# Ledger of designs, part 112: designed miniproteins, single chains, continued (2)

Each design is a single chain, and the fold is of that chain. pLDDT is the mean over its residues in the fold that is shown.

## One batch from the design tools (miniprotein)

Design m7893
Fold by ESMFold2-Fast:
Structure m7893 (fold): chain A 91 residues (1-91)
Amino acid sequence: VETAKRLLEEGNELEAMVLVDIAARQAIEDYEKGENLEETAKILSEVADIYEKLGRKERAIELYQRAIDAYTKAGNEELAEEVKKKLEEVK
């Protein structure tokens, strides 16, 4: 995820997109399995931030929604609220 952010800042949008798509697929799979929900929510939120910067607004909204749900299920309402604020800014 951090490498994808760096590539985006450097203007390597194609490589950033490839890396963020891989990270998104893995995070969605982990979310569906219900394992390590707090870490999974963090990755989903970071991947959504990158999609938003890439102009993929609908994809970012989808992943923010999943991150909110994962944080809520993990019992971390404070982090869920932080992601909700990001989601409201994207909508």
Scores: mean pLDDT 78

Design m7894
Fold by ESMFold2-Fast:
Structure m7894 (fold): chain A 91 residues (1-91)
Amino acid sequence: KVEELNDEIVDAAKSIAPYVKSEEDKKIISEAFQKISDLLNNSENLSVEELVEKIQKIFDETLSKLKDEKAKEKLKEESEKIIKKTKELLS
């Protein structure tokens, strides 16, 4: 089930990639998805609620750092999808 979430994260990154134009924004997004992947790999002691909260915080911080408005829009859409999938797969 963690593998299914990692697949959703990879798919989200691919969906956002065409809208991320700057190298700075690409780095910000790649670092955010890496943090989420690391969190999922260390999630055995976290409740679903705690995991969702931590993922949401990473996305919120990432959105505040991005410069491209279209990249922000797409990340917001994909973050909502990932949060929903996290609740569905781990509940």
Scores: mean pLDDT 80

Design m7895
Fold by ESMFold2-Fast:
Structure m7895 (fold): chain A 94 residues (1-94)
Amino acid sequence: MKAEAEEVLKAIEEHSEEEIAARPSEEERRRMELQIELSKLIARAILDGEISPEQEEEIRRLVIEYYTEFKKLPEEEAEELAEKFLAKVRELLK
């Protein structure tokens, strides 16, 4: 599992530049950048077998930004979704 997560992290890093460059609009590029950042943080947490307080806060920030900026949800609802997302990430960390 950890070795597979390391390969996934490297693939995300390599694919990130191509995905960002392929997006025609600044808004689509920003959305993709947020999704890639989030994916890297999750892959790193899986590799480490734990999530640090700093990674948890960064994941929360990125999820809130995604829902408020791209889904136009109120900050309160985005915060609730971020906590649910973090709970799922913690469950994946056996």
Scores: mean pLDDT 73

Design m7896
Fold by ESMFold2-Fast:
Parts: C-alpha cells; structure tokens; sequence
Structure m7896 (fold): chain A 78 residues (1-78)
C-alpha cells in the first residue's frame, strides 16, 4: 500500500531496515491507534520501552514519524 511505501521510505531515511514482521506490526498500529497517547502507552506496555523513550515517541510531529521513532527505539534494544 502507499502507506507501507511511505513508512519504508521514512525508515530508510533514518538508516533503518526493519523486518517484515516489524513492518506489519507498525502498519497494524497505524490502523488501530486513534489517539497520540495510545501509541506512547503501547511503547511502554507492549514493547517494554522506558517512559523517556515513550515520551520521545509521543513528541514526534506526525503519526508516521511516531511509528518511525518507535521502530528506531525497538531496533536499538537489540
């Protein structure tokens, strides 16, 4: 989809090469998350990020950029 292409381009611009599974999870989150704070809450509760990292996700200016920040933080935890 066009959204998947935009997400892949944004991730590549940050030097990220996410797995197919992570890409699918990010696309699903875009469809399910309606409030900005919900993604920050899931970053802590589902993905195990710190409150400071979750704040960084929340502060991104668009939903697309919030997903990119989340992906970057998740890859840094490996």
Amino acid sequence: SSFVQQLQQALAAEGLTPSAELLQQLVQLDQEIKKDEDLAILAVTKFGLSAEDAKTVYQAPTKLQRLVVLAKLLQEKQ
Scores: mean pLDDT 77

Design m7897
Fold by ESMFold2-Fast:
Structure m7897 (fold): chain A 61 residues (1-61)
Amino acid sequence: DAELRERTKRVVLAMARNPDHPWTLREMAELAGVSQATLSRRIRALGFAGVADLIAAVRAA
């Protein structure tokens, strides 16, 4: 869904801008306006095992 894709992009950009912030799945889901389950499923669809892997990838970039 295009809307879910755009919401996910906003979260990733916020993480990239603030890599030292202690991001949690709950906080990211709130920013995206979706449930934690929906965001977790989307993160796995992007090729990450979970939130910790996504955070590590953003910090490494």
Scores: mean pLDDT 74

Design m7898
Fold by ESMFold2-Fast:
Structure m7898 (fold): chain A 85 residues (1-85)
Amino acid sequence: MSDEELKKRAIELLSRGSGEAFREAPHGQALEIGKLASQAIIALDNGDYKKALEYAEEAARKAREAGAERAARLLEEAARLIREI
């Protein structure tokens, strides 16, 4: 997979993970997860893969803490793809 394909797939997973957080978590926690996922997407767009990974991992951690299991899995997969870039 190319770096551009990894980036595109990570963005899709971050967006989907954010969406699932709103289904699975209390609204306030879903907002924080969504903010972190958005920051990860912005960092990816700017080529800051280190910050993108930090934001994606923090989003996944907060999703796990909130019991948002589907969101957590999607965000963890996004972080895994970002590590390959």
Scores: mean pLDDT 89

Design m7899
Fold by ESMFold2-Fast:
Structure m7899 (fold): chain A 96 residues (1-96)
Amino acid sequence: SESEKIAKETLERLKDKLSEEAYELLKTYLDSLVARGTSPSALRKLAKEIEKALEKGVEEVIKLIIRHRLKGYPFGDPSSPLVREYAEEEGYPRAP
């Protein structure tokens, strides 16, 4: 699908600029968005937001992904230890 292509191309462009943990977090998040039928236009917007965040540093990319994941139902994937630790540090409530 077009959405799968956008996700794959985004990961390929950013892989050398992200830490291993940030790359896995982004991959898991993009895979979940594709699986739930997120539109190509929404994925292109997200890709631009991620690229802008990366200009400010890898930590800003991690923050952006966590904020998006916490606002949305459901991604179905188990949270990585990094996502859990960061959400606790930022004071986000545990999902019911």
Scores: mean pLDDT 70

Design m7900
Fold by ESMFold2-Fast:
Structure m7900 (fold): chain A 85 residues (1-85)
Amino acid sequence: MSTLSEEQKKEIEKLVEKAAKAYKLSEEQKKRVLEMVIKGMEALGAHKLPKEHFLKVAKRLVIESVEGVLGKKLDEEEFLKILDE
C-alpha cells in the first residue's frame, strides 16, 4: 500500500499525463512510468518532503522513467518545460 498522500499521487499523475501526451506514450508505457515513479518516491520516503522538494524529485523520476520505457535519452531542459506547464 502506498505511503504517499492522495494529493501527492495526484501531482505525480499530472506530471506523468503531461509526459505521456508530449512523448506519445502508449497506455502500457504510461502505466509503467506511473508505477516506477510512485515506487521510487515511496522508496525515497518522499511523502515527508516539502511540496517544492517533492515536485523536484518527482520530475527527475518522471524523466528517468520515460527515458527507460522509450529506451532513449531525452532533452532534459525541454522535458522540464513540459512538466512546468
Scores: mean pLDDT 82

Design m7901
Fold by ESMFold2-Fast:
Structure m7901 (fold): chain A 81 residues (1-81)
Amino acid sequence: SKEDELIYELLERLTEAYRAGASKEEVIAIVEEMAKENEDNPKVKAKLEGLKKYLEEASDEEFEILLRIAEQELREIKEQL
């Protein structure tokens, strides 16, 4: 589905950012760009805006945990492909 494709893209971008040592601000910019790319889809935009808000308020430790979870989820999805 389109939602599954968007989740996969999000997880891949987050995992790449994590491996590159990206800052929280750089990851927020990635989420903002994805929200902009999906501005005509209110449900997807709302989910991405929710993630952005979480990231803006997250501690460095919470940010690290989120990126590790994203990497784990991506590995699990790739195993099913």
Scores: mean pLDDT 81

Design m7902
Fold by ESMFold2-Fast:
Structure m7902 (fold): chain A 63 residues (1-63)
Amino acid sequence: TEEEVEKIIEWLREKLKATDSPSEKAALYTAARLRVIGLALETGDWELAEKAIQRIDEIAKEE
């Protein structure tokens, strides 16, 4: 759902604020993407998942 996507994005942003490690940041982006994919596999909402992954990729580009 949109609420679960927002929770994933909020979690990602919060964790990124707590670290300056490039390896930890890479792991956080990967974890966020995998959680979104897991949500799509459970719900079948691949359009929502694609939009969420685009948001995660945009956050990664801002770093």
Scores: mean pLDDT 82

Design m7903
Fold by ESMFold2-Fast:
Structure m7903 (fold): chain A 107 residues (1-107)
Amino acid sequence: AEKTKVVEHKVTSNGKEIVVKVTVTSSEDEDPIVLVEVYVDGELVLEIVVSEEAIVQQGDWESKVERDPEKGKFVVEVKHDNTVIKVEVTVNKDGTVTIKVSVEELE
């Protein structure tokens, strides 16, 4: 059976509300699916399937994806204006999932 873990991280940057939503779906028979969505003031501005390096929506955001599926590691860094968002996902062999989200304002 599939296991789904969802983490939402909410911060204020440049006077705007940023919500980073990370959804990880894992099963014993398939590679994990890692979905990252970014909302600014309630509007979806970025959607990336990190596990597939598929950019569904990016707008004016820049993205960098690093994957190591054999180690269950997925990292995405996205940037817009002076805002940097980094998402790190680790899917362990026992099916446990660790999600780390950081948001940095550069100026």
Scores: mean pLDDT 78

Design m7904
Fold by ESMFold2-Fast:
Structure m7904 (fold): chain A 66 residues (1-66)
Amino acid sequence: PRVRVEITDIRVTREPDGTYRAVATARLTSAGDTQEVEIVAEGHPSAEAARQAVLDAARRVDGVPA
């Protein structure tokens, strides 16, 4: 079986220090079990960098043998 990750929501917030924080909610399915997980990326120089960080994290988990 393989892990499947589906991102359902991504929220990006600009922090007071000028960095960006992204929070993604994802559904993780492994061996017939589905769980809701949260992926967080902080301290990024742009909103795009923060979004890309959570997307990259989800992509690294997606398709991994479980």
Scores: mean pLDDT 79

Design m7905
Fold by ESMFold2-Fast:
Structure m7905 (fold): chain A 66 residues (1-66)
Amino acid sequence: SKEKGLQARDLFLEYIRQGYSPEEAAKKTAEELGVEPSEERKKILKEIGETLREIGDQFEAELKAS
């Protein structure tokens, strides 16, 4: 489960790097991982969303530090 989260994070960041929105990146990440729709997909998407929030908060903190 943890390893699936790390795989999702790496794929998500790759899609973000390619210019996809967070929502689109999350959808593509779930598709790449072959996550079934419903509860498992929701869990993966929530975990990806949490990772994005943490990254966004970190960048905002760094911007405000200057």
Scores: mean pLDDT 68

Design m7906
Fold by ESMFold2-Fast:
Structure m7906 (fold): chain A 97 residues (1-97)
Amino acid sequence: EKAKELIRKAKEAMSQGNFDEALKLIDEAIKLMPKDSVEYAEALMLKGVVLMRQGKYDEAIKALEEAVEIYRKVLGKDSPLVQEAEELLKRAREAAA
């Protein structure tokens, strides 16, 4: 699946510190995913992490808020993935303040 290959390459770019390339690959992958899928929310989580590494906290907050909303709708509020996304969102908000 092309979206999964793009996410794999994005993670490789992140490990090399190539955050601009990682963001480009994530945005390409997101365009190929259903907006209400766990895969889409995972890609938004990854985007939030990249944006935080770049100091783009307002953009990171927006991506992480969308990921939290999708995870809550698909998996329910008690999912560990919701808690992980909410913790990252809290850290992004604290960094922006």
Scores: mean pLDDT 87

Design m7907
Fold by ESMFold2-Fast:
Structure m7907 (fold): chain A 74 residues (1-74)
Amino acid sequence: AMSAAQLRTFFLRLAAHAKAELDRTEFSPEELEQIRAGMEAFAAELLPHLTPEQAAVVRAALADLEAHIARREA
């Protein structure tokens, strides 16, 4: 099992990777929804185990990724 700190690091790396892939690869609306839903679910499971400062960083990374996806859907 991973610690909350390790899961937070993994989430942040995964969010950054997803943003980079969105810039270089075309995704269907279904794939974009799967990425968004998956990251939202991961954040929801992670957030209760984090400090307020750590949670703020995770929420900011999720919001940034969601904004990136929204620009691709428009």
Scores: mean pLDDT 80

Design m7908
Fold by ESMFold2-Fast:
Structure m7908 (fold): chain A 90 residues (1-90)
Amino acid sequence: SEEEKKIAELMKEILLVLEDFYAKGKLSEEAFEKIDKELAKIYEESVKNKLSLEEFKKKVMEVLKKLTSEYMSEEDQKEFMKEVEKVFEK
């Protein structure tokens, strides 16, 4: 479906944001692997359970907000979340 294609495209772009912050040293390897694993789980559930685009975005934002709060400075977390929000505006 068009919604399934959009979810796949958004996940790819979110993973690129995650990789960029890791490459810049703003995420540790442990944090990167933990976030990547949780995002992969959300994506798998979106395919298996046919999540709506809104449900997918909500789950991703909740997980990212929680994990980036645990692993990043407040400044780096705000920058990261702004980049994710830009992805979701497409």
Scores: mean pLDDT 87

Design m7909
Fold by ESMFold2-Fast:
Structure m7909 (fold): chain A 108 residues (1-108)
Amino acid sequence: ERAEIEKLNEEEKKALLVGALAAVAAALKEKYPEQAKKIEEVLKKAAETKDYEKAIKEMLEILKEVPELKELAEKIEELVKEKKYLEAIELAVEEAKRYAEEQKKKLE
């Protein structure tokens, strides 16, 4: 799976990162519905404009409003500045899975 992502071009990696950031916000939607809604609006605009670079910047600023995600958002922002999109995607996906699992346990 990692090797397949590594073969993607920069724009495809940016699009995948946008999806991963949206997944992080969705996992915290019950606790932070306002921030999740803002991320959904950015995702919708990115799908229409294909401006994934702008979407990443806007999503990271929204995620910084969430105390639990501020450090994650800052780390991803640093990776994006270094063009380490694969590492940024992996970090966002791992955190999205972790929050989704925590929410699922609360429903059990």
Scores: mean pLDDT 80

Design m7910
Fold by ESMFold2-Fast:
Structure m7910 (fold): chain A 80 residues (1-80)
Amino acid sequence: MDEFLAQYNAAVAAIQAQFAQLVANNASRDQMIALLEQALAVTQALLDQAQANPDVPQSVIDGLQTVLAETQAEIERLKA
């Protein structure tokens, strides 16, 4: 579980830092959408791992589902 949380935190931090850099540099919407789609794929993979692991608490699974939904909403917003 701790290894899973460390992997999750590292992935989130890396994506967040890269997204912030793209925003600061007035990156294109396509670049931001591509990064968010990568974040979506990473979050889906982590959610699948969490659901397969009985030691992962439901609160972590719920948190990942929330991040997934928020990322999907942001992609939809940028595509509008």
Scores: mean pLDDT 76

Design m7911
Fold by ESMFold2-Fast:
Structure m7911 (fold): chain A 84 residues (1-84)
Amino acid sequence: METEKLAKEGLELIRKDALESGDTSLGKEITEILETGNVNEEALEKVKKLIEEKLKEIGVKEEEAKKYAEAFIKMIKEAKEKEL
């Protein structure tokens, strides 16, 4: 399942970065998403905002950061809508 694989790999990379940077709150939220597989709109909005902020920190333009975050959230939602 292509969409689920990409979503999982992306979340694992973000979690690793968060834990290495000492952001235990972000790491915990992503761990819960990965382990339970359950996400609600509030959790998705938090993940979207965090992705946008991280992309902007590494020099991605705001418009592109938003597009990448939205695409990633769309992949997660599509994976859930397909039962996986």
Scores: mean pLDDT 67

Design m7912
Fold by ESMFold2-Fast:
Structure m7912 (fold): chain A 83 residues (1-83)
Amino acid sequence: MREELKQQLKELGTDIAGDKSLTLEQKNEILKKIEQALRLIDENASLDEIKKVVEQAKALAEKAGNKAGVAKLDEILATIDEL
């Protein structure tokens, strides 16, 4: 359900904000995409629109070398595909 997706995104946001391996710039870019995805869920946007923003967050996490964040984003994408 959308509440589970929101919870996963909020937990990821906390993990990214606390990740000491990421620069402030990398954190801000990834967090901005997470916040955009959360806003789209609250606005009852299409799952396709939410998925695109989550995929953008994953691309940023991959560029940052954040393996844990990429794995969490893959779990979130799998949750979207089950909705």
Scores: mean pLDDT 85

Design m7913
Fold by ESMFold2-Fast:
Order: C-alpha cells, then structure tokens, then sequence
Structure m7913 (fold): chain A 95 residues (1-95)
C-alpha cells in the first residue's frame, strides 16, 4: 500500500540522516535493508537510488551550511529532519 511505501521511505531517510550525522555502520546496514523493503513493495531500485542520492545531496548541504555557520549538533539535526520531511512529501506526491 502507499502507507507501507511512505513508512519504509521515512525509515530509509532516517537511517540516511543517522549515517551522515553519526557515521554509524548499523544505520548504513538498516538503510540498505529499508531500500530492499521498498523494492519488495514495488518501488523500482533505480527510483530508490535516485531518491537516496537526492536526499543525500540536500541533507548533506543543509548539515554543511549549518556546520559552517557554527550551529550546534541539535540545530544540524533539525535542518536535516526538515530536508528529510520535504523530500518524503515530494516523493510521495510523485508516486
């Protein structure tokens, strides 16, 4: 269902955020597991990879801009979460 796809997508992007902020190998593995889940729900692998790369670019840029501006870790988490929410909403509208 679309709700299952949305939940799996949110989970994938949350693990992407954690990989970027915390450099945790567990989060990287969980991200790949949620990508496999999205594919099993009928989302093409190339579409999943395109979403991941777009989210990676946007979230990395937001974190980098916050870091260069001298923002706290909490502020960097907030800007990452905002970009992830926007990517999720945009993707769900296109699916």
Amino acid sequence: SMSDIENALRSMLEHLRDTLLFHDGGSLRQMHQTMDQLESLGVPRQTIEDIRLEALERVSQAIMDAYKAGKSLAEMIEVADKELQEVTDEVIKKL
Scores: mean pLDDT 86

Design m7914
Fold by ESMFold2-Fast:
Structure m7914 (fold): chain A 63 residues (1-63)
Amino acid sequence: METVREAVEEAIKALKAKDKRGPVLFTAASLIAIGDVLDGRITQEEADELINEIRKAAKEAEK
């Protein structure tokens, strides 16, 4: 994975496809976002927005 945004996209794709790896990829993307905030690569607000996008996609897939 190059960036947290790529990890977020992979998680969203998996969740929309109802892939059993979706929840694992969601967790991985969230951890990468936290790591990037600690490393100063993104702001905590950016990380929250990215995680919220995954959460939104997961909610859509459940409908």
Scores: mean pLDDT 76

Design m7915
Fold by ESMFold2-Fast:
Structure m7915 (fold): chain A 89 residues (1-89)
Amino acid sequence: MLEEELERAREEYEKAGKEFDEAHKAYDANPKDKKAQQALIKAGKKAIEALRRLAETLRRVGRDEEADLVLRQAEGLEKYIKALEEKAK
């Protein structure tokens, strides 16, 4: 059960991370494209949610150090997306 939940959380993060990378590349190619910027913000928020779920699941299976590392990644991405949203105003 917990191992299957961890596998699902990992798959969700991999999918969200790929979507974020693709959106980031599109934004980098055309930083003035507001549609690309909004897509990046949306993909980033999904990636943050996936990272937080992964961290919670890692903690439930006793991988506290990995959970802390994943939470730091989520915090870093949240700061980046928040800065991007401020720039979009």
Scores: mean pLDDT 85

Design m7916
Fold by ESMFold2-Fast:
Structure m7916 (fold): chain A 72 residues (1-72)
Amino acid sequence: MFEEAIAAVEAGDFDKAIELLRDALEEARQRGASPELLASLESAIKHAEEGDGDKAIEALRRAEALWEAQRA
């Protein structure tokens, strides 16, 4: 789910990453994601908007872990 957004951040394509993350945030909201997952996605968008790739990736990996835990 977040692999394309992570790849875009790693490539320095923050505009693409932000677009993908906004779509992921909307999908997560529609699927009833936890407040923690939504906050992690919002944090990733903010860091991508600031050009901070390392913090954006950290927030995305947190979102992936929360998404996997919610399915268990």
Scores: mean pLDDT 81

Design m7917
Fold by ESMFold2-Fast:
Structure m7917 (fold): chain A 63 residues (1-63)
Amino acid sequence: MKKVIVERGASPEGLAEAEKLAREGHEVTIVDANPGALLHARQQLEAAGITNFKVALDLEALN
């Protein structure tokens, strides 16, 4: 299992890529500055049956 980071992964395109990578067996980390978009991304991946992912807030935007 490789660890993969999907920057701006809360976008529709980023979510599709994250689903593909997770189904290939990679541990996917979805990074975005919008916490609401990350919550939505998490719900969509869970609905797709994907469990090998994490969400991370880009906190550098807050400095």
Scores: mean pLDDT 75

Design m7918
Fold by ESMFold2-Fast:
Structure m7918 (fold): chain A 97 residues (1-97)
Amino acid sequence: MSPEERTKRAAESLIKNAKYFLEKAREYAQEGKRAGETVGKEVAEKYGEMALYAAESAIGAARSAELTNPDFRKEAEEIIKEAEKIKKETEEILEKL
């Protein structure tokens, strides 16, 4: 395997992990909103914390992918932007609890 193929495969794995955590961040943020309206603030806070952790994990994996292979920079930046948006929205919800 060439060095280029190796860095591409490593970056693809990191992007896959970043997308997984981004989807988990979205899922937890949405469940947190629903929990706050139905089952209570404690459950909403727990989902909010999980959403923040998932968003930060997505940002970390995406940054690592960009550093591993610059060809993935655009995709990594799009993931980071969405994760930061989820993080900000989740922090605003947690502040209101």
Scores: mean pLDDT 86

Design m7919
Fold by ESMFold2-Fast:
Order: sequence, then C-alpha cells, then structure tokens
Structure m7919 (fold): chain A 70 residues (1-70)
Amino acid sequence: MKEELEIEINNGVAEIALAVAKTSLRQNPNPSDSDLQSLISLLQRALSISNDPELQKEIQDLIAQLQAKL
C-alpha cells in the first residue's frame, strides 16, 4: 500500500506548486487575470492534496493574496 508514500509525495508536489506560484508572481508583479486564475487553480489543487498544516496555511495565504489582485 502507498499511504505513507502518497502523503509524502502529495506534500512535496504541493510545496513545488507553492514555490512555482511565488516565483511566477515575483517575476511578473502585474499578472493578467488569466495568469492569476491559473495560479489560484494550481494552489487550490495543491491545498486539496497537502497534509501539512503549515504548508496548507502558506498556500491559503497566497491564494488570498492572488484573489485580492482580481
């Protein structure tokens, strides 16, 4: 069974998604509405698979920041 490995992989994927979103926002501080929606979708998916409360909080905080730009 893959339960423990799945949690570890999902947290890793979520952490990568968060890093990608932060990097994209830093490189383009004036993203289009389409880009913002794409980043929000990526982060929402990362949030749904993550099992780390600290990581979930960081993802939620970034989603809120991106939604405020819409």
Scores: mean pLDDT 79

Design m7920
Fold by ESMFold2-Fast:
Structure m7920 (fold): chain A 74 residues (1-74)
Amino acid sequence: DLEKSLELAEARIRQLVAEGRLDEAEASARALYKNGHLRTAARGFEALAEAYRAQGREEKAAELDAIARKLREE
């Protein structure tokens, strides 16, 4: 079930974000992008952007938001 697998992938990214494992969360979001799961990847990048913004890392957050926006336009 692809939809359920993508839901689990998004949940895993959110869990990694909650654990502060942001590099692993980004790697997971990029893997989704490389495999053509653009919408799920965009949501992953959005969650990462919010986490980096919460840490005061505005430049990194803006970069990730820009990636998510691009993926939603494709």
Scores: mean pLDDT 85

Design m7921
Fold by ESMFold2-Fast:
Structure m7921 (fold): chain A 60 residues (1-60)
Amino acid sequence: SPLDKIKEEIEKIYKEAKTLEEGVQRLVDLYRRAKQEHPELAEQVADLISEYKDKFAEEK
């Protein structure tokens, strides 16, 4: 599903980003693209991004 693909991209950003700032910037870019392609998923994607921002703050 589109949501599963977006989740995979978020996981990739989490693994590859060297800093919290880089990770957040990449997540914001992903959110903007996802909202344009799948506006119906915008709330779900925003929730996932919030979860990963918390995870970045703890581990990076």
Scores: mean pLDDT 77

Design m7922
Fold by ESMFold2-Fast:
Structure m7922 (fold): chain A 99 residues (1-99)
Amino acid sequence: MIDELADEIVDELLSKGIITPEERDVVRRAIREALEKVEPTKENWDELFELLVSRLKRETNLTPFEITGILALLARKLGIEVDVSELYDKVEELMKKAP
């Protein structure tokens, strides 16, 4: 399930041009490892969000816009309703916090 979910997310990100083929493996690994540490449920969304933003910032060169796209898609797959503008603001704030 975790591997399947990570593959579905990455394939959709590629199809929408949010990430490049060169970024596929690193983004997939970051998503998979986040999902392994934090159960992908509505109750755990805040923890999963923080972990995924931190990991993607550390392991990739993705912009706040691209990271927001990944999180919006993950929320959709988990049945979590998010405001994309609020999500972007939260991503940008977390990315400022880390060196």
Scores: mean pLDDT 79

Design m7923
Fold by ESMFold2-Fast:
Structure m7923 (fold): chain A 72 residues (1-72)
Amino acid sequence: MAEEIRRGLLEAGVPEELAERLAEAARTLSESGVPKDFILALLEHELRLLAEAGEISEETARRAGRVIREVL
């Protein structure tokens, strides 16, 4: 799961540092027993904040959101 999220985020154009951070967050939340739907919502929210801060493009955030939905 975490490696699949990381690889998919990189393919979507997310920088390696951010892809690693988001994949690790998903792994930690999953290991803590957080439901997949809630993890999805949290990661999509983080992608939106990153786009609003200009750290990634809105297009990249949309592609990354699709990847996370496919993996989770």
Scores: mean pLDDT 83

Design m7924
Fold by ESMFold2-Fast:
Structure m7924 (fold): chain A 78 residues (1-78)
Amino acid sequence: TEEQKEMLRRLAVLEAIDVVKKYVKDPTLMGQAVTTIRNSSKIPDPVQMARTVRQAMLDAGVSQEMARKMQQAILDAG
């Protein structure tokens, strides 16, 4: 259902924030990434939302593999 898709996308956003907090050592980069990822939930297109989360994670220094997994989680949610 659409409600389940929204819930799964919200869970993916929270997981991406947790990953950033765990792996990003610079508090300024961490704060910027967390803000961008949190605000990505306001993007109506899930493809653009997923790309925004991936880019924010990459900009903060998170690995390409982890950033791609978070992008895929949002896309898999539908």
Scores: mean pLDDT 85

Design m7925
Fold by ESMFold2-Fast:
Structure m7925 (fold): chain A 94 residues (1-94)
Amino acid sequence: LEEEIKELEQRLKEDPGNAIAWAELALVYKSLGREKEAEEYAQKAVNLSDLPQVKMVAERVFEVNPEEVIPLLRQLAEDPNNKEAIAQLSKLTS
């Protein structure tokens, strides 16, 4: 968990416009019960996101399961055209 936060913070230092990293950070903070930080980071992801699935996750940060969604966000971060990850995120956010 601490290692995940450090990895996300490093990605955001390199690319502050990385909406996927902001969404993942919001979900991590939600899982820690830190609702204020989760909401702030989710808002960052909504404002910066060009991908509908990332925006939907960020808008539903308190409605989705972080354990299911975070691995799919990581797959999209590696390949934004990952059809399987897109389909699964759409299912989990609808």
Scores: mean pLDDT 82

Design m7926
Fold by ESMFold2-Fast:
Structure m7926 (fold): chain A 78 residues (1-78)
Amino acid sequence: SEELERALKESSETSKNLEQLKALGGPGDAIEKELQDKISKIMDDYTAQGKIKQGYKEVYRLLLEAKKKLQKLIEQAK
């Protein structure tokens, strides 16, 4: 699935940004937990509706928004 592939790639980038923020002493662990909880809720909600592809699209959007937030926090932590 193209939607899954996009979500997985963005998830990998998010993991790298989270590790960088943690290395700078930022709240990476708290943000990671919040993000994991949101991803789980999205996938549970869309899977229950039989809309797995829509779930992957929503996860991808969430990860893009998280990327912008993480980049800002990393710059502030430097």
Scores: mean pLDDT 83

